# Designed miniproteins, single chains, continued (4): the designs that were tried, part 48

Each design is a single chain, and the fold is of that chain. pLDDT is the mean over its residues in the fold that is shown.

## One batch from the design tools (miniprotein)

Design m13750
Fold by ESMFold2-Fast:
Structure m13750 (fold): chain A 59 residues (1-59)
Amino acid sequence: MLDKELLDEVVEYSMRMMELTIKHLYGSPEESERAREELEELAREMEPLVEEENAQVAA
């Protein structure tokens, strides 16, 4: 079972991804480009968490 703090972070991450995706698709050109960069940064932050979750299940 995931810790409550980790669950809250995953939920907040998902909400941020949604907001950035909306800005990327429907924002101004400047907002769209910044949102794309922030989405790439968030994806990089999530990579270690996904790998740790898979390692815990496999262990």
Scores: mean pLDDT 70

Design m13751
Fold by ESMFold2-Fast:
Structure m13751 (fold): chain A 80 residues (1-80)
Amino acid sequence: SPEEERAQRALGLFTDAVRRDPALRAEVERLYAEAQKIPDPLEAFRYFVERLAELAVREGLLSEEEARLLREHLLAIAEE
């Protein structure tokens, strides 16, 4: 679907940016460590995904709509 394609492109753009930028990678690792402090694994994953989406918008990597599609896509995978 067009939304799945946009979500996959958004994921690709974000992961490519993280690979190229050590500071961005360190911020992702920090957010992951924060999420790991949440006892419930599903809540921890939701927290992490929401923080990643916010980070992508804040860093100008994704639009708010692209970040929303990415968040929805990643959360749907976790609910399998």
Scores: mean pLDDT 85

Design m13752
Fold by ESMFold2-Fast:
Structure m13752 (fold): chain A 62 residues (1-62)
Amino acid sequence: VEELIEKGKEAYKAGDYEKAIELFGEAVDAATAAGDIESAMEAGAYLVGAAVKLVIDKKEKE
């Protein structure tokens, strides 16, 4: 779970928001399956952040 969050953060820093969303989504699924509420909430927060950034970037680019 933590490895998926770290990889997602790296993708986000590289500007690859689509890949970051995919990785954070996998982290949420893995944490939820493990019953790790704290990691699921953390990954979920990053997922939302990456999704918002992707929408903003796409809108600015138009």
Scores: mean pLDDT 78

Design m13753
Fold by ESMFold2-Fast:
Structure m13753 (fold): chain A 68 residues (1-68)
Amino acid sequence: SSMEKKKKEQQLKRVKSSIENVIENLKDNIEAMKKVVENILEIAKRQLDEETVEELEEYAKKLLKEVE
């Protein structure tokens, strides 16, 4: 339904923002950045559906690659 799609998009936006904030705040410590992002994704795996988690994992991977 339209309401379910909006809720899923809102959850994606919130987790993506959390990942972005971690990367920005920990840019001087790549090891800590990766560990915190991995923890966020583990929490997401327990709370969100597989499709949403897969999108978040690909998003995080793309952002982390840009800080290499």
Scores: mean pLDDT 82

Design m13754
Fold by ESMFold2-Fast:
Structure m13754 (fold): chain A 80 residues (1-80)
Amino acid sequence: GEKSLEQAKNILEGLFKKLLREGHINEEEYKELLELVKNDPEKAIEKLEELARRLEGDPRKRRAIESVIEDARRLLEESS
């Protein structure tokens, strides 16, 4: 339903904002990712998977990102 889609978007936006604050993405990337969350949340998840792969040297951070990806995917499936 619509509420599951909005929850997925909120989770993704929250994570991207955190990644911006921690310096893992810059403000231009953040703006692009917010637009993807709005228009193509599946593509936003793909970008998160790419970011998680780049964080191979930080397994705790990678696990946190992977957890958000799993939650967002579940919510998107529930919205169908």
Scores: mean pLDDT 79

Design m13755
Fold by ESMFold2-Fast:
Structure m13755 (fold): chain A 64 residues (1-64)
Amino acid sequence: LEEEIREALEKGDVEKAIEYLARLAGEHGIPPETVTRIAKAALEGDKEKAIELLKEALEEAKRR
């Protein structure tokens, strides 16, 4: 799912990226506030920031 989100963001397919993000958040217990922050960056076209925020969210989920 992480790689699929990254690929969708790189292709500019924001809708698909958000769909995969929602699934990943459900599987890893990522907070809704964090999901909203990542989605906002993706919608603004800042794919680099969206990817950075996603990486941080996954590292936090892994520690919890």
Scores: mean pLDDT 77

Design m13756
Fold by ESMFold2-Fast:
Structure m13756 (fold): chain A 100 residues (1-100)
Amino acid sequence: SMSPEQLEAEIAAALAVMQLSIMRKYVEKMSDEEILSGIESVGRLVEENRENLSPEDVQAILEAARELLKALKENPKTSEEVIEKAEELVRYLEELLEEL
């Protein structure tokens, strides 16, 4: 049965996916600072729950992060710093998934 820590991690994963999906939808309306802050928030949420995240949870976050990165690359207003930060998040999630 699910522990409180496992439930917290599942909620955190759902929040991370939702945040990445919302950022993807509003990329054209968001500043670089807002996008960077959002990526950092997702990174912290994953790191804080790392020990209790399932491979399925990490895979869902990774897929959402890849879709955000794609949208950022397609937006001509996106800075290289934002793209690099999104690429770092994708790499972190790929490495985490390989360790699970």
Scores: mean pLDDT 89

Design m13757
Fold by ESMFold2-Fast:
Structure m13757 (fold): chain A 82 residues (1-82)
Amino acid sequence: SVEKALEKLEKAVDALRQGKSDEAIKYLNEAIDLLKKTKVSPEEARRLLALLMAAFSEAVERNDQKVIDAVNKALKALNEAS
């Protein structure tokens, strides 16, 4: 569900703020799997995009290429679900 994808992205952002990159990647991958199985409305897409942009900002500040790559995969999955 979209709600589960939002929950996973919120957990990913929280993990990044705690410096837990591997945990954040796990939650990003779980969100990607959920997005591949659903369609999202424009309103839901905006909410998901906001969390992905927060994750992207945290990853860029950390220069964490693995997290940046995971966020880009999630953005692609969101675009395909829209």
Scores: mean pLDDT 87

Design m13758
Fold by ESMFold2-Fast:
Structure m13758 (fold): chain A 66 residues (1-66)
Amino acid sequence: MEEKKRKEELKERAERIIKTAEELKKQGKDQELLDKAIELAEKAKETGDEELLRKAEELVVRAALA
């Protein structure tokens, strides 16, 4: 049960990252970083890789601060 729950949480987090990145792209924030963040978040959803998800989160934060 824990593994399945973690995968579901990861998918939800990845979806939030993708949505946030798309909103920041609409605001004219760093498009390259946001595109990369979306790519990594989608890959994390497919593989369940928390490291990819964390990298996507970092890119969104960097884009928001730029």
Scores: mean pLDDT 79

Design m13759
Fold by ESMFold2-Fast:
Structure m13759 (fold): chain A 89 residues (1-89)
Amino acid sequence: SLVEALRELAEEVEEEAPEAAELLREAARALEEGDGERAEELLGEAARIAAEKFAEELSKETGIPKEEIIRRAEEHGRGLGRAAAEAAA
């Protein structure tokens, strides 16, 4: 499930991005509680923080400007939270 995937991802990134890991755990909890709006916001923030930390490396690899990578990551995070909330409703 997405909730389980988020918890596993949080565990994997905790050393490198502890703030993002915390937000991922809170998003998983929000989804379990049926709080879709909170999950959408938290996943967007987690994705943005993670993207900011790796944006320069990703930009060099992909050729996409780092600001665009960050924006897309936040949008994808929000979209995942929204989709999960819709599926749970």
Scores: mean pLDDT 78

Design m13760
Fold by ESMFold2-Fast:
Structure m13760 (fold): chain A 66 residues (1-66)
Amino acid sequence: TTTLSVLPPPGKRLSYNEIKKVVDEVGSGTVTMSLDSSRATVTVPTDKVDEVKKKLEELGYKVGVL
């Protein structure tokens, strides 16, 4: 598994439901929101990292590999 950090771009808020939908579409993973909703942490199988990253970046999120 690989863990990703997900941050909102200027002018966009993190959406748990939107991020969770992307993760569920790739088959399996977990999404954890920070208490202040400033950051999400996404854990997915390593072979799905590029697909999840691309889909989240298409939605405007900034994605980093932890």
Scores: mean pLDDT 77

Design m13761
Fold by ESMFold2-Fast:
Structure m13761 (fold): chain A 72 residues (1-72)
Amino acid sequence: MEKLVEELKKALKEGDLEKALKYAEKLGKSLGLSDDDIEQVKQSLKVMFKAGVPPEGAAKAVLTLAQELAKK
């Protein structure tokens, strides 16, 4: 999990949204999220990226959302 979060932060710092979305998907799958919940995490990341949220903040928000969805 920690490695996926670091790869996600790296992709966001590089401005590579497609790569960031791929790591967000892998993070969601590692936490056992449904496909619908993974899409919710990916859409949240797209919104944050377009809004100019800093990479550290966006990665933390994605992890928090994925963990909250995993509690269902």
Scores: mean pLDDT 83

Design m13762
Fold by ESMFold2-Fast:
Structure m13762 (fold): chain A 84 residues (1-84)
Amino acid sequence: MALERAREHARRAEEAARKAIEALLAGDLEKAKEYLARALEHARRAVEAARPLGLEVAEELLRPADELLRAAEDAVREAAAKIL
């Protein structure tokens, strides 16, 4: 079922985003970047899996992960910019 596949990818995206934040808290920027890349790929896969059901369904399923993804992306970018 397309909905179940989309939800699985959305859940994996959320998990990877959390691991990215955890890696940043541990001071491992390289691992944080790796986990963020995985989170973004899983989010893309969730959208692709939900495409036949409409983008609104994909956005709904990704909503819990989207906030974590944005937080992880912002945190990684700030760390990479080498705060003065």
Scores: mean pLDDT 76

Design m13763
Fold by ESMFold2-Fast:
Structure m13763 (fold): chain A 86 residues (1-86)
Amino acid sequence: MERLREAAEETLRLVAEAERLLAERGEEAVLAEYAELRQLDGDEVEANSEPEEVRELAVIAAAAQMVTNPEAVAATLAKAREVLAA
């Protein structure tokens, strides 16, 4: 249960940061940045990135998913909130 709660808390923090990013930069800017990141080799990015940079990439990816697949993100958030409420 503890690892699941930690993952749920991190998911909520990640989505909150993604919401801020979308509000500050706008959907077009976020989607353009995510498109550039998708052209990179994920393994190479992770090998060469600091932990903070990996988290920034995760926030951008989450923000892009909120724009392109809001129903899936909403389902993930609902599950995370249920875990934290238990």
Scores: mean pLDDT 73

Design m13764
Fold by ESMFold2-Fast:
Structure m13764 (fold): chain A 61 residues (1-61)
Amino acid sequence: SVLDKVRELVDEFAKKNNLSEEQKKNLLEMGEELARDLVERHGHSEETAVAIVRTFMEKTT
């Protein structure tokens, strides 16, 4: 699912950037909300939604 892919991205990003458990949880919650909005409200594919979430994560660090 898109949420499983977002969780994997957040786990990898958190490891790379040495995020705390709280920061990781907050990033996961924001990433999941963004991904759901992109798929459910804007009709993007799971692959496109994951790519947008990745870009968002990279730009906020």
Scores: mean pLDDT 81

Design m13765
Fold by ESMFold2-Fast:
Structure m13765 (fold): chain A 55 residues (1-55)
Amino acid sequence: AKKKIEEIKKELEKYKKEVEENFEKHPNKVTLETALKLVEIGTEIEIELIKRKEK
């Protein structure tokens, strides 16, 4: 039941790190705060949806 939730968290943590690296290389592409905010919101939504589905 938790496998999908943990994998999504892991992938989102990796994505967050990659976004931070990309922002360092391409600061004109995106604002770091905005990118991280979107990732966090997306994570919560997906976790909630999976919890409801897998319960």
Scores: mean pLDDT 68

Design m13766
Fold by ESMFold2-Fast:
Structure m13766 (fold): chain A 67 residues (1-67)
Amino acid sequence: SELLEAHKKLLELVKKLYEEGKLTPEVLAVLERASREFERLGAAGASEEELIKLLEETIKKLEEALK
């Protein structure tokens, strides 16, 4: 499942950020926004493709926030 793979990648990235002490306010804000958007899309009956896109965009933003 692409959704499961995207979610796993996001969790692995968050774990790495935590272990390196890099859960900055900026990173936390990205995660909070993504969590809220994911809940909103799910409640609205969004497609799996839309949910995957949100997770992939979130991963990209976290990678960019690191440098």
Scores: mean pLDDT 83

Design m13767
Fold by ESMFold2-Fast:
Structure m13767 (fold): chain A 60 residues (1-60)
Amino acid sequence: KKEEEILRLEIELSLKRMRLSVLKLALPKLSPEEQAEAEKEIKRLEEEIKRLEEKIEELR
């Protein structure tokens, strides 16, 4: 059912948002090399979050 799909996507969105927040908080404490890798992951997560938000809105 549509509501079950939305709930599943919302859970995934929440997990990705939490991961993004943790990475952003850790970023200034990392070495330059680790910061570069973290920034790549942050960008990927931001893109994934945006796609999930759009998909959830379309399914409402």
Scores: mean pLDDT 82

Design m13768
Fold by ESMFold2-Fast:
Formats: structure tokens, C-alpha cells, sequence
Structure m13768 (fold): chain A 67 residues (1-67)
């Protein structure tokens, strides 16, 4: 039962979109976690969220033009 619930949430959330983060951002995030820099981890997480929203917006614009 839980598996179906998790799958439904993953499909519904924009976060479920497999958007690859730039290698640079990934390395910075791993380094910040390893150093225990909570502030930097939070900053990088916010940046990743912004990039996801930007990608979704660009995809919607493309769909609108193709319709």
C-alpha cells in the first residue's frame, strides 16, 4: 500500500521530473554535506528548486508553441 502512495506522490510532484543538476552544483552539494555546512546545503537546495521551476516553465512554453 505504501509503495503505491509513494509512486503517486513522485508522479504528481514537479520534483519527480528527472532534471540533471550541473556537475558543478552536485560537487558543491556533496562537499557542503561532507563539511557539515548546513547554510550552504540549504542554499544549493534552493538553487536546485529554482532550476527545476525554470525548466518546467520552458517546457510549457514549448508545448504552447507546438499546439
Amino acid sequence: MLDKMIEAIEKALPKSTPEPTPPQTGLELVKAIDEGDVDKVYELAQKMSEETNKAVRAALENVKRQL
Scores: mean pLDDT 64

Design m13769
Fold by ESMFold2-Fast:
Structure m13769 (fold): chain A 84 residues (1-84)
Amino acid sequence: EKERLVRALEEVAREEEGVNPKHAEDIRRVAEEVRKSSLEEARLLVEQVIAMERMHASIAERMGDEEEAAFHRRLADLLDEALR
């Protein structure tokens, strides 16, 4: 369901707003693309956001910022759950 994917992206963007407003804007643009895309394309777009959040978590972990790493992992897990 595309609406579930859009809602998950909007929730992630809302949480990112307080940490990285530019990234929140980028995720909101992805949510708009998801609305315009086929379900297959929408899933790929969400997978790209998951990959980005996983990358941010990995970078934070390497820098010793475990709180930031946990934050990005949680957002990635939220999106991953929406794909199921």
Scores: mean pLDDT 86

Design m13770
Fold by ESMFold2-Fast:
Structure m13770 (fold): chain A 70 residues (1-70)
Amino acid sequence: LSEELREILRNTLAALEAGNVAAALKGLQDIIEKYGEEYPEVAKKVEEALRALRAGDVAAAIAILRELLA
């Protein structure tokens, strides 16, 4: 992964851990828009995290982001 993508993922995870859902939603959307074509596997996981977060499942979104950064 590019360092820019890893930074956005780290910042999004930090926002979720702090309870800032709005910032996390923006971060996930930015990843899909900028990196969806270059990193389709990452984009699919980010889409899953975005769906979980929109459904109120913050724990699932955090787990997905941690998996992507592992």
Scores: mean pLDDT 83

Design m13771
Fold by ESMFold2-Fast:
Structure m13771 (fold): chain A 73 residues (1-73)
Amino acid sequence: AQAYYEKGVALLRAGRYEEALAYFDKAIELDPNFAQAYANKGLALLRLGRYGEAVVYFKKALELDPTLRALVL
């Protein structure tokens, strides 16, 4: 899970948002409780203008780990 997440973060920083989503999806598939992967999937969706989907994944991340609110904002 961690390796896919790290690749997703690198792609997100490079502006390769759609590819980043694929890696975050793989991280979530391997660890469905990976709160940080949901948060960064939300961020990638936000950068793609997919705001409704982004909100869903941010909510999921906060349900899994409420401390992420302090890290994102």
Scores: mean pLDDT 78

Design m13772
Fold by ESMFold2-Fast:
Structure m13772 (fold): chain A 66 residues (1-66)
Amino acid sequence: AAAEAAALAAAGARGQAARDRIVEEIKSRVPEATDKEIFEAIASVPTAPSMEELIDKAVELLKEKK
């Protein structure tokens, strides 16, 4: 029982680190974007097979906002 909670917490922590990396990369490419705009762009991207594709699509959405 505690093992399942620990596994989910570890997966969540890795997911959080991945999300932080995605946000930092997007900020690096679109420094004018706010955190809210970055999160909205990420949420607007359909399921992407890779982190790089997610970042690229989010950056494109932010650039299309002018």
Scores: mean pLDDT 69

Design m13773
Fold by ESMFold2-Fast:
Structure m13773 (fold): chain A 62 residues (1-62)
Amino acid sequence: SRAEAERLFAEIRRLGKQLVETQKKIEELKDVDPEKAKQYRENQVKLLRELGALSERLAALP
């Protein structure tokens, strides 16, 4: 349904923004605090998996 697609688009948009912010943090911290940068990289992997799952769900909608 349209409402279902709109909900999925909103979640994908939210995750996309989080992913961009996470990438910025990694770039800022990689030479200053490598351990913190590593934690953001681990979170980035989780966000990418979640984004992929939502994108697949959106693609599967009739």
Scores: mean pLDDT 84

Design m13774
Fold by ESMFold2-Fast:
Structure m13774 (fold): chain A 55 residues (1-55)
Amino acid sequence: SMEQIEAERKEYDARIKELLERLKQAKTLDETIAVFRELADETDAYFARLQQLRA
């Protein structure tokens, strides 16, 4: 439903904001790469959940 899609969008937005805060605190290249990998994983999970809601 559209309500579930909106809820998922809000949760995804909050998770991305947390990752951006961690990115600001990253002190090394390895820490920065780790945050970008988590960003990619969260984005993939978000789209997978949206696709399930459409099925």
Scores: mean pLDDT 85

Design m13775
Fold by ESMFold2-Fast:
Structure m13775 (fold): chain A 55 residues (1-55)
Amino acid sequence: SPLEIEKKLTILDFRILALETERELALKQGNEEAAKEAEKEIEELEEEKKKLEEE
């Protein structure tokens, strides 16, 4: 349903924001591996968001 898609998009947006914060903190701490892992998860969530927007 449209409402379920909207709800999922909202959850994805909040998760992406949380991961962006985690990435910034990892970079400040010099943890490049954690930063790259967060970046990968962000990219995966952005792809999921794109697929839902085309649904």
Scores: mean pLDDT 85

Design m13776
Fold by ESMFold2-Fast:
Structure m13776 (fold): chain A 59 residues (1-59)
Amino acid sequence: SMSQLKEEIEKIKAKIEEQIDKIFELTADPQADQATIAKEGAKLQELQEKLKRLEEQLQ
């Protein structure tokens, strides 16, 4: 199950990078509204919290 946990951690890290890129693109877009940016920021926080919990299980 350690190998499965490490795989899940890597998948979440990839999702975090995708979410950061998405937020970066939104902040560069003059048509993007602040509510959309805030919603995507909240998703990033949820992914970061999930990563923290998975990493705590690894320790």
Scores: mean pLDDT 85

Design m13777
Fold by ESMFold2-Fast:
Structure m13777 (fold): chain A 71 residues (1-71)
Amino acid sequence: MEAKEKGEEYEKLGDEALAAGDLEKAIEHYRKAAKAYLEAYKKTGDREYLEKAIEADTQAGILEIKMAVSK
């Protein structure tokens, strides 16, 4: 499995978890997506993968802050 395909799969799982209101699972999947995209970037040098990794990691970070302030 290509790192890009892995990133896309985790991103979809994160989106599904978010749609279901499962913030904890959404965070976990987005973090995994970011890691997979970063691996793709390291192999290809393609900034598009770096941008996708940053986007996924940022989304997870926003959700973590949202959970923290909701307590």
Scores: mean pLDDT 82

Design m13778
Fold by ESMFold2-Fast:
Structure m13778 (fold): chain A 80 residues (1-80)
Amino acid sequence: EELVEVIVVDEDTGEVLRFLVPKSMTIGEVLLLYHQETNLPLTDDDQVFVDGVLIDLSETIGEVMERLNLESPIVLRVRR
């Protein structure tokens, strides 16, 4: 399975975490990993931006990379 380095930047808290995840993982699943590592509750208000573009949490890492022509590492900016 092809793995991608994903950097999650929380714009509200300033937290930065790195994950190595499969391209088949959704943006929402990466966000769940981020909440698990930071002990923050999952909220429905979280918005994820990649290169200034608002991303649907149901998209996979691979789909976002293909659509936006990005290579690893991919940076996810989280805003509440």
Scores: mean pLDDT 79

Design m13779
Fold by ESMFold2-Fast:
Structure m13779 (fold): chain A 61 residues (1-61)
Amino acid sequence: SVDELVEAMVAAFRAAAEDPGLSPEEVRAMGDRILAWARTHLSPEAVERLERELRRIWEES
């Protein structure tokens, strides 16, 4: 489902944000790539949810 896909993307981004081997720039680039893909393939509502969840993870880091 779209919800499961969004959850998987959020989990992948969280793993990247928590990886001490990745720079903040690399983590940001991953987030940008996730959102670029989502804007092409997902509904506006799913994209907005994904943007909120990725932003929260970024702010927690």
Scores: mean pLDDT 84

Design m13780
Fold by ESMFold2-Fast:
Structure m13780 (fold): chain A 55 residues (1-55)
Amino acid sequence: SKEEEKEKYLERIKEALEAGDYQTVMKIVREAIDKGLFSIEEAALLVQKAADEVA
């Protein structure tokens, strides 16, 4: 489902952030926006949420 895909993107972003792989974070974010799962604004909030959860 769309909700399951969104959760998978959050986990992928968290994994990349914990690895310090910011280029992969940007790639994942772009992919999610291009698939229509997130707007640019929603993607920014998702990255902030992931960063808060791994900090």
Scores: mean pLDDT 82

Design m13782
Fold by ESMFold2-Fast:
Structure m13782 (fold): chain A 62 residues (1-62)
Amino acid sequence: GPLSEAEAERAAAGAREGALAEGLSEDQKNTVAQAVLDAARAGGSADEADAAGVRELLKLTS
């Protein structure tokens, strides 16, 4: 089902930490976190929010 606001914020924080571990800049990690938040706020599931973060991460690292 769709994420709550608190769940979306936790997913975004996790995506931000993951991006930092991959060596991305502060602006890039915020972009990855925002992709997760946008997917969650659009009514996405946890899997859809995580997929949005991964897609943005790959776009920034390719």
Scores: mean pLDDT 81

Design m13783
Fold by ESMFold2-Fast:
Structure m13783 (fold): chain A 62 residues (1-62)
Amino acid sequence: MLSEEERRDLIGNLMREVRHLVSTLPPEEALELTESMIDQVERRTGEDFSDLRKEAVKLVEE
């Protein structure tokens, strides 16, 4: 399992990427890339990021 500090750092980096995608791409493309990035992180770490995915989707849809 990731430590609280490692998870926070990872989430911070992912959310920075999501904000960049939302500002530069159409919503459909931003959502697709966001889900792909989160899936890759979940596969690499074995951790559940469902909460992050929900927050990222909300940012893309707004």
Scores: mean pLDDT 77

Design m13784
Fold by ESMFold2-Fast:
Structure m13784 (fold): chain A 103 residues (1-103)
Amino acid sequence: SALLAELERARAMVREESASVLLTHEVFEEDGVPVYDALVVWARADSDEASTHVVVLDSLSEADRARLEALVRALAREKGVGREERLAILEEAAALVQREAAA
């Protein structure tokens, strides 16, 4: 999937320390029922332009949604989160996306 390719690219950028990486996650609802999840990968190099990639997923399970939200929040903590922890967060996000794509 395009999102998996972007998550792998984001992991490479974090490993190389070439860009800041952030994830955002939104749940879209119809009449209070979740219908799909959207994940956005944001990568900013030392150059001014943010690279953004939006992928819409089918509705996640409640457990996978909660875990994805926790990973997004963890990656957003710039202070006190080291490179290896950021790589682990992105790897776990990729695994959740792979599980969803296989369902």
Scores: mean pLDDT 65

Design m13785
Fold by ESMFold2-Fast:
Structure m13785 (fold): chain A 70 residues (1-70)
Amino acid sequence: GAQEEAVKRGLEAIRRASEEQRELNREIGETLRRIGDAVDEAIKRSREAAEKFGREAGERAFREALRELG
């Protein structure tokens, strides 16, 4: 009856919400990975500049890299 159809719709809604949450978690994970990669690249550029031109050059290179990669 109508009650059985309401229960079926409820179960389908739960399944879909679970799947949407898994997809959202994957998207969040991918975004965090991209941020991590950008930070790692900024650290690398900062270190290379600091080794050649000193700490202030490293700090500037880090800020510039984050602006370009973020």
Scores: mean pLDDT 81

Design m13786
Fold by ESMFold2-Fast:
Order: sequence, then structure tokens, then C-alpha cells
Structure m13786 (fold): chain A 60 residues (1-60)
Amino acid sequence: MVTLETELEDILRAIGLALRLIGDFPEAEVSLKGGKVTVTLPDDPELIEEAKKLLEEASK
């Protein structure tokens, strides 16, 4: 299992990211605490790379 996280100052944007992660990665566990979005994925390089890309785009 691999855990990725990002912090967003806009709580609504953080909620939107969490919902998208739940939809796009059905085997992932997603948690939201304040502005911090955490996603835990199986050890699949393709899933990890796609999740990293999504988190990176959301943090810009």
C-alpha cells in the first residue's frame, strides 16, 4: 500500500479532490481532514502515477 497526500487551503477544493479520488480510484481509501487529502492505493505503479498527477494538478 502507498499513501499520497496533499494540503489545499480551500476546503471546497479539497472536498472536490477527495470525491474525484473516490470516483477514479475505487480500490483506494480516501480521507479528508481539514484541507489535507490523503489517498492510500495498492502497490500499482500506474495507479500511483495517475493519483500523483491528480494531486499535483489540484495543488497548482
Scores: mean pLDDT 79

Design m13787
Fold by ESMFold2-Fast:
Structure m13787 (fold): chain A 89 residues (1-89)
Amino acid sequence: EEEEIKKLVEEAKKKIKEAKKKAMEALKKSETLEEIIEAISLILRSIGLLFDIELLERKGEMTLEKAKELLKEAEELLKEAEELLKKVE
């Protein structure tokens, strides 16, 4: 179970970092205030999720259920960042 948790957390971190990178790229290409706000929101959500992971790991509170939730949220975040990047290209 601990190895499964570790794999899910690393996958989540990877996806969050990719989402942040894509959101930052989208921000640079954004021409409207709406697009700028969406990009900033995605960047802040990425930072928040990475902070949540770090906090849960430090407290020893990272469970399999929590790791699965984080991965799902990371996948949703990455999808939103990819969709925004396509809009601003």
Scores: mean pLDDT 87

Design m13788
Fold by ESMFold2-Fast:
Structure m13788 (fold): chain A 77 residues (1-77)
Amino acid sequence: SKKEEAERLLKKAQELLNQGKFDEAISYAERAIELAKDDPKLRAEAYYVLGQAYLKKGDIEKANEYFKKATEDYKKA
């Protein structure tokens, strides 16, 4: 299902984030969000990965935007 594919992409994004592969983590998390449009919890987790990746890249403004999106989606979950 699209949800199962989104969950696999999110897991890969988290693994890449832990490996310091921030641009790859961003790419996988963005794809997970596209597939998880109807799943606010999964979308929130993917936004949190984006926030962490941008923070580690030094893009504090984008990090804060994605952390805010994650928080908003967690409230809907």
Scores: mean pLDDT 88

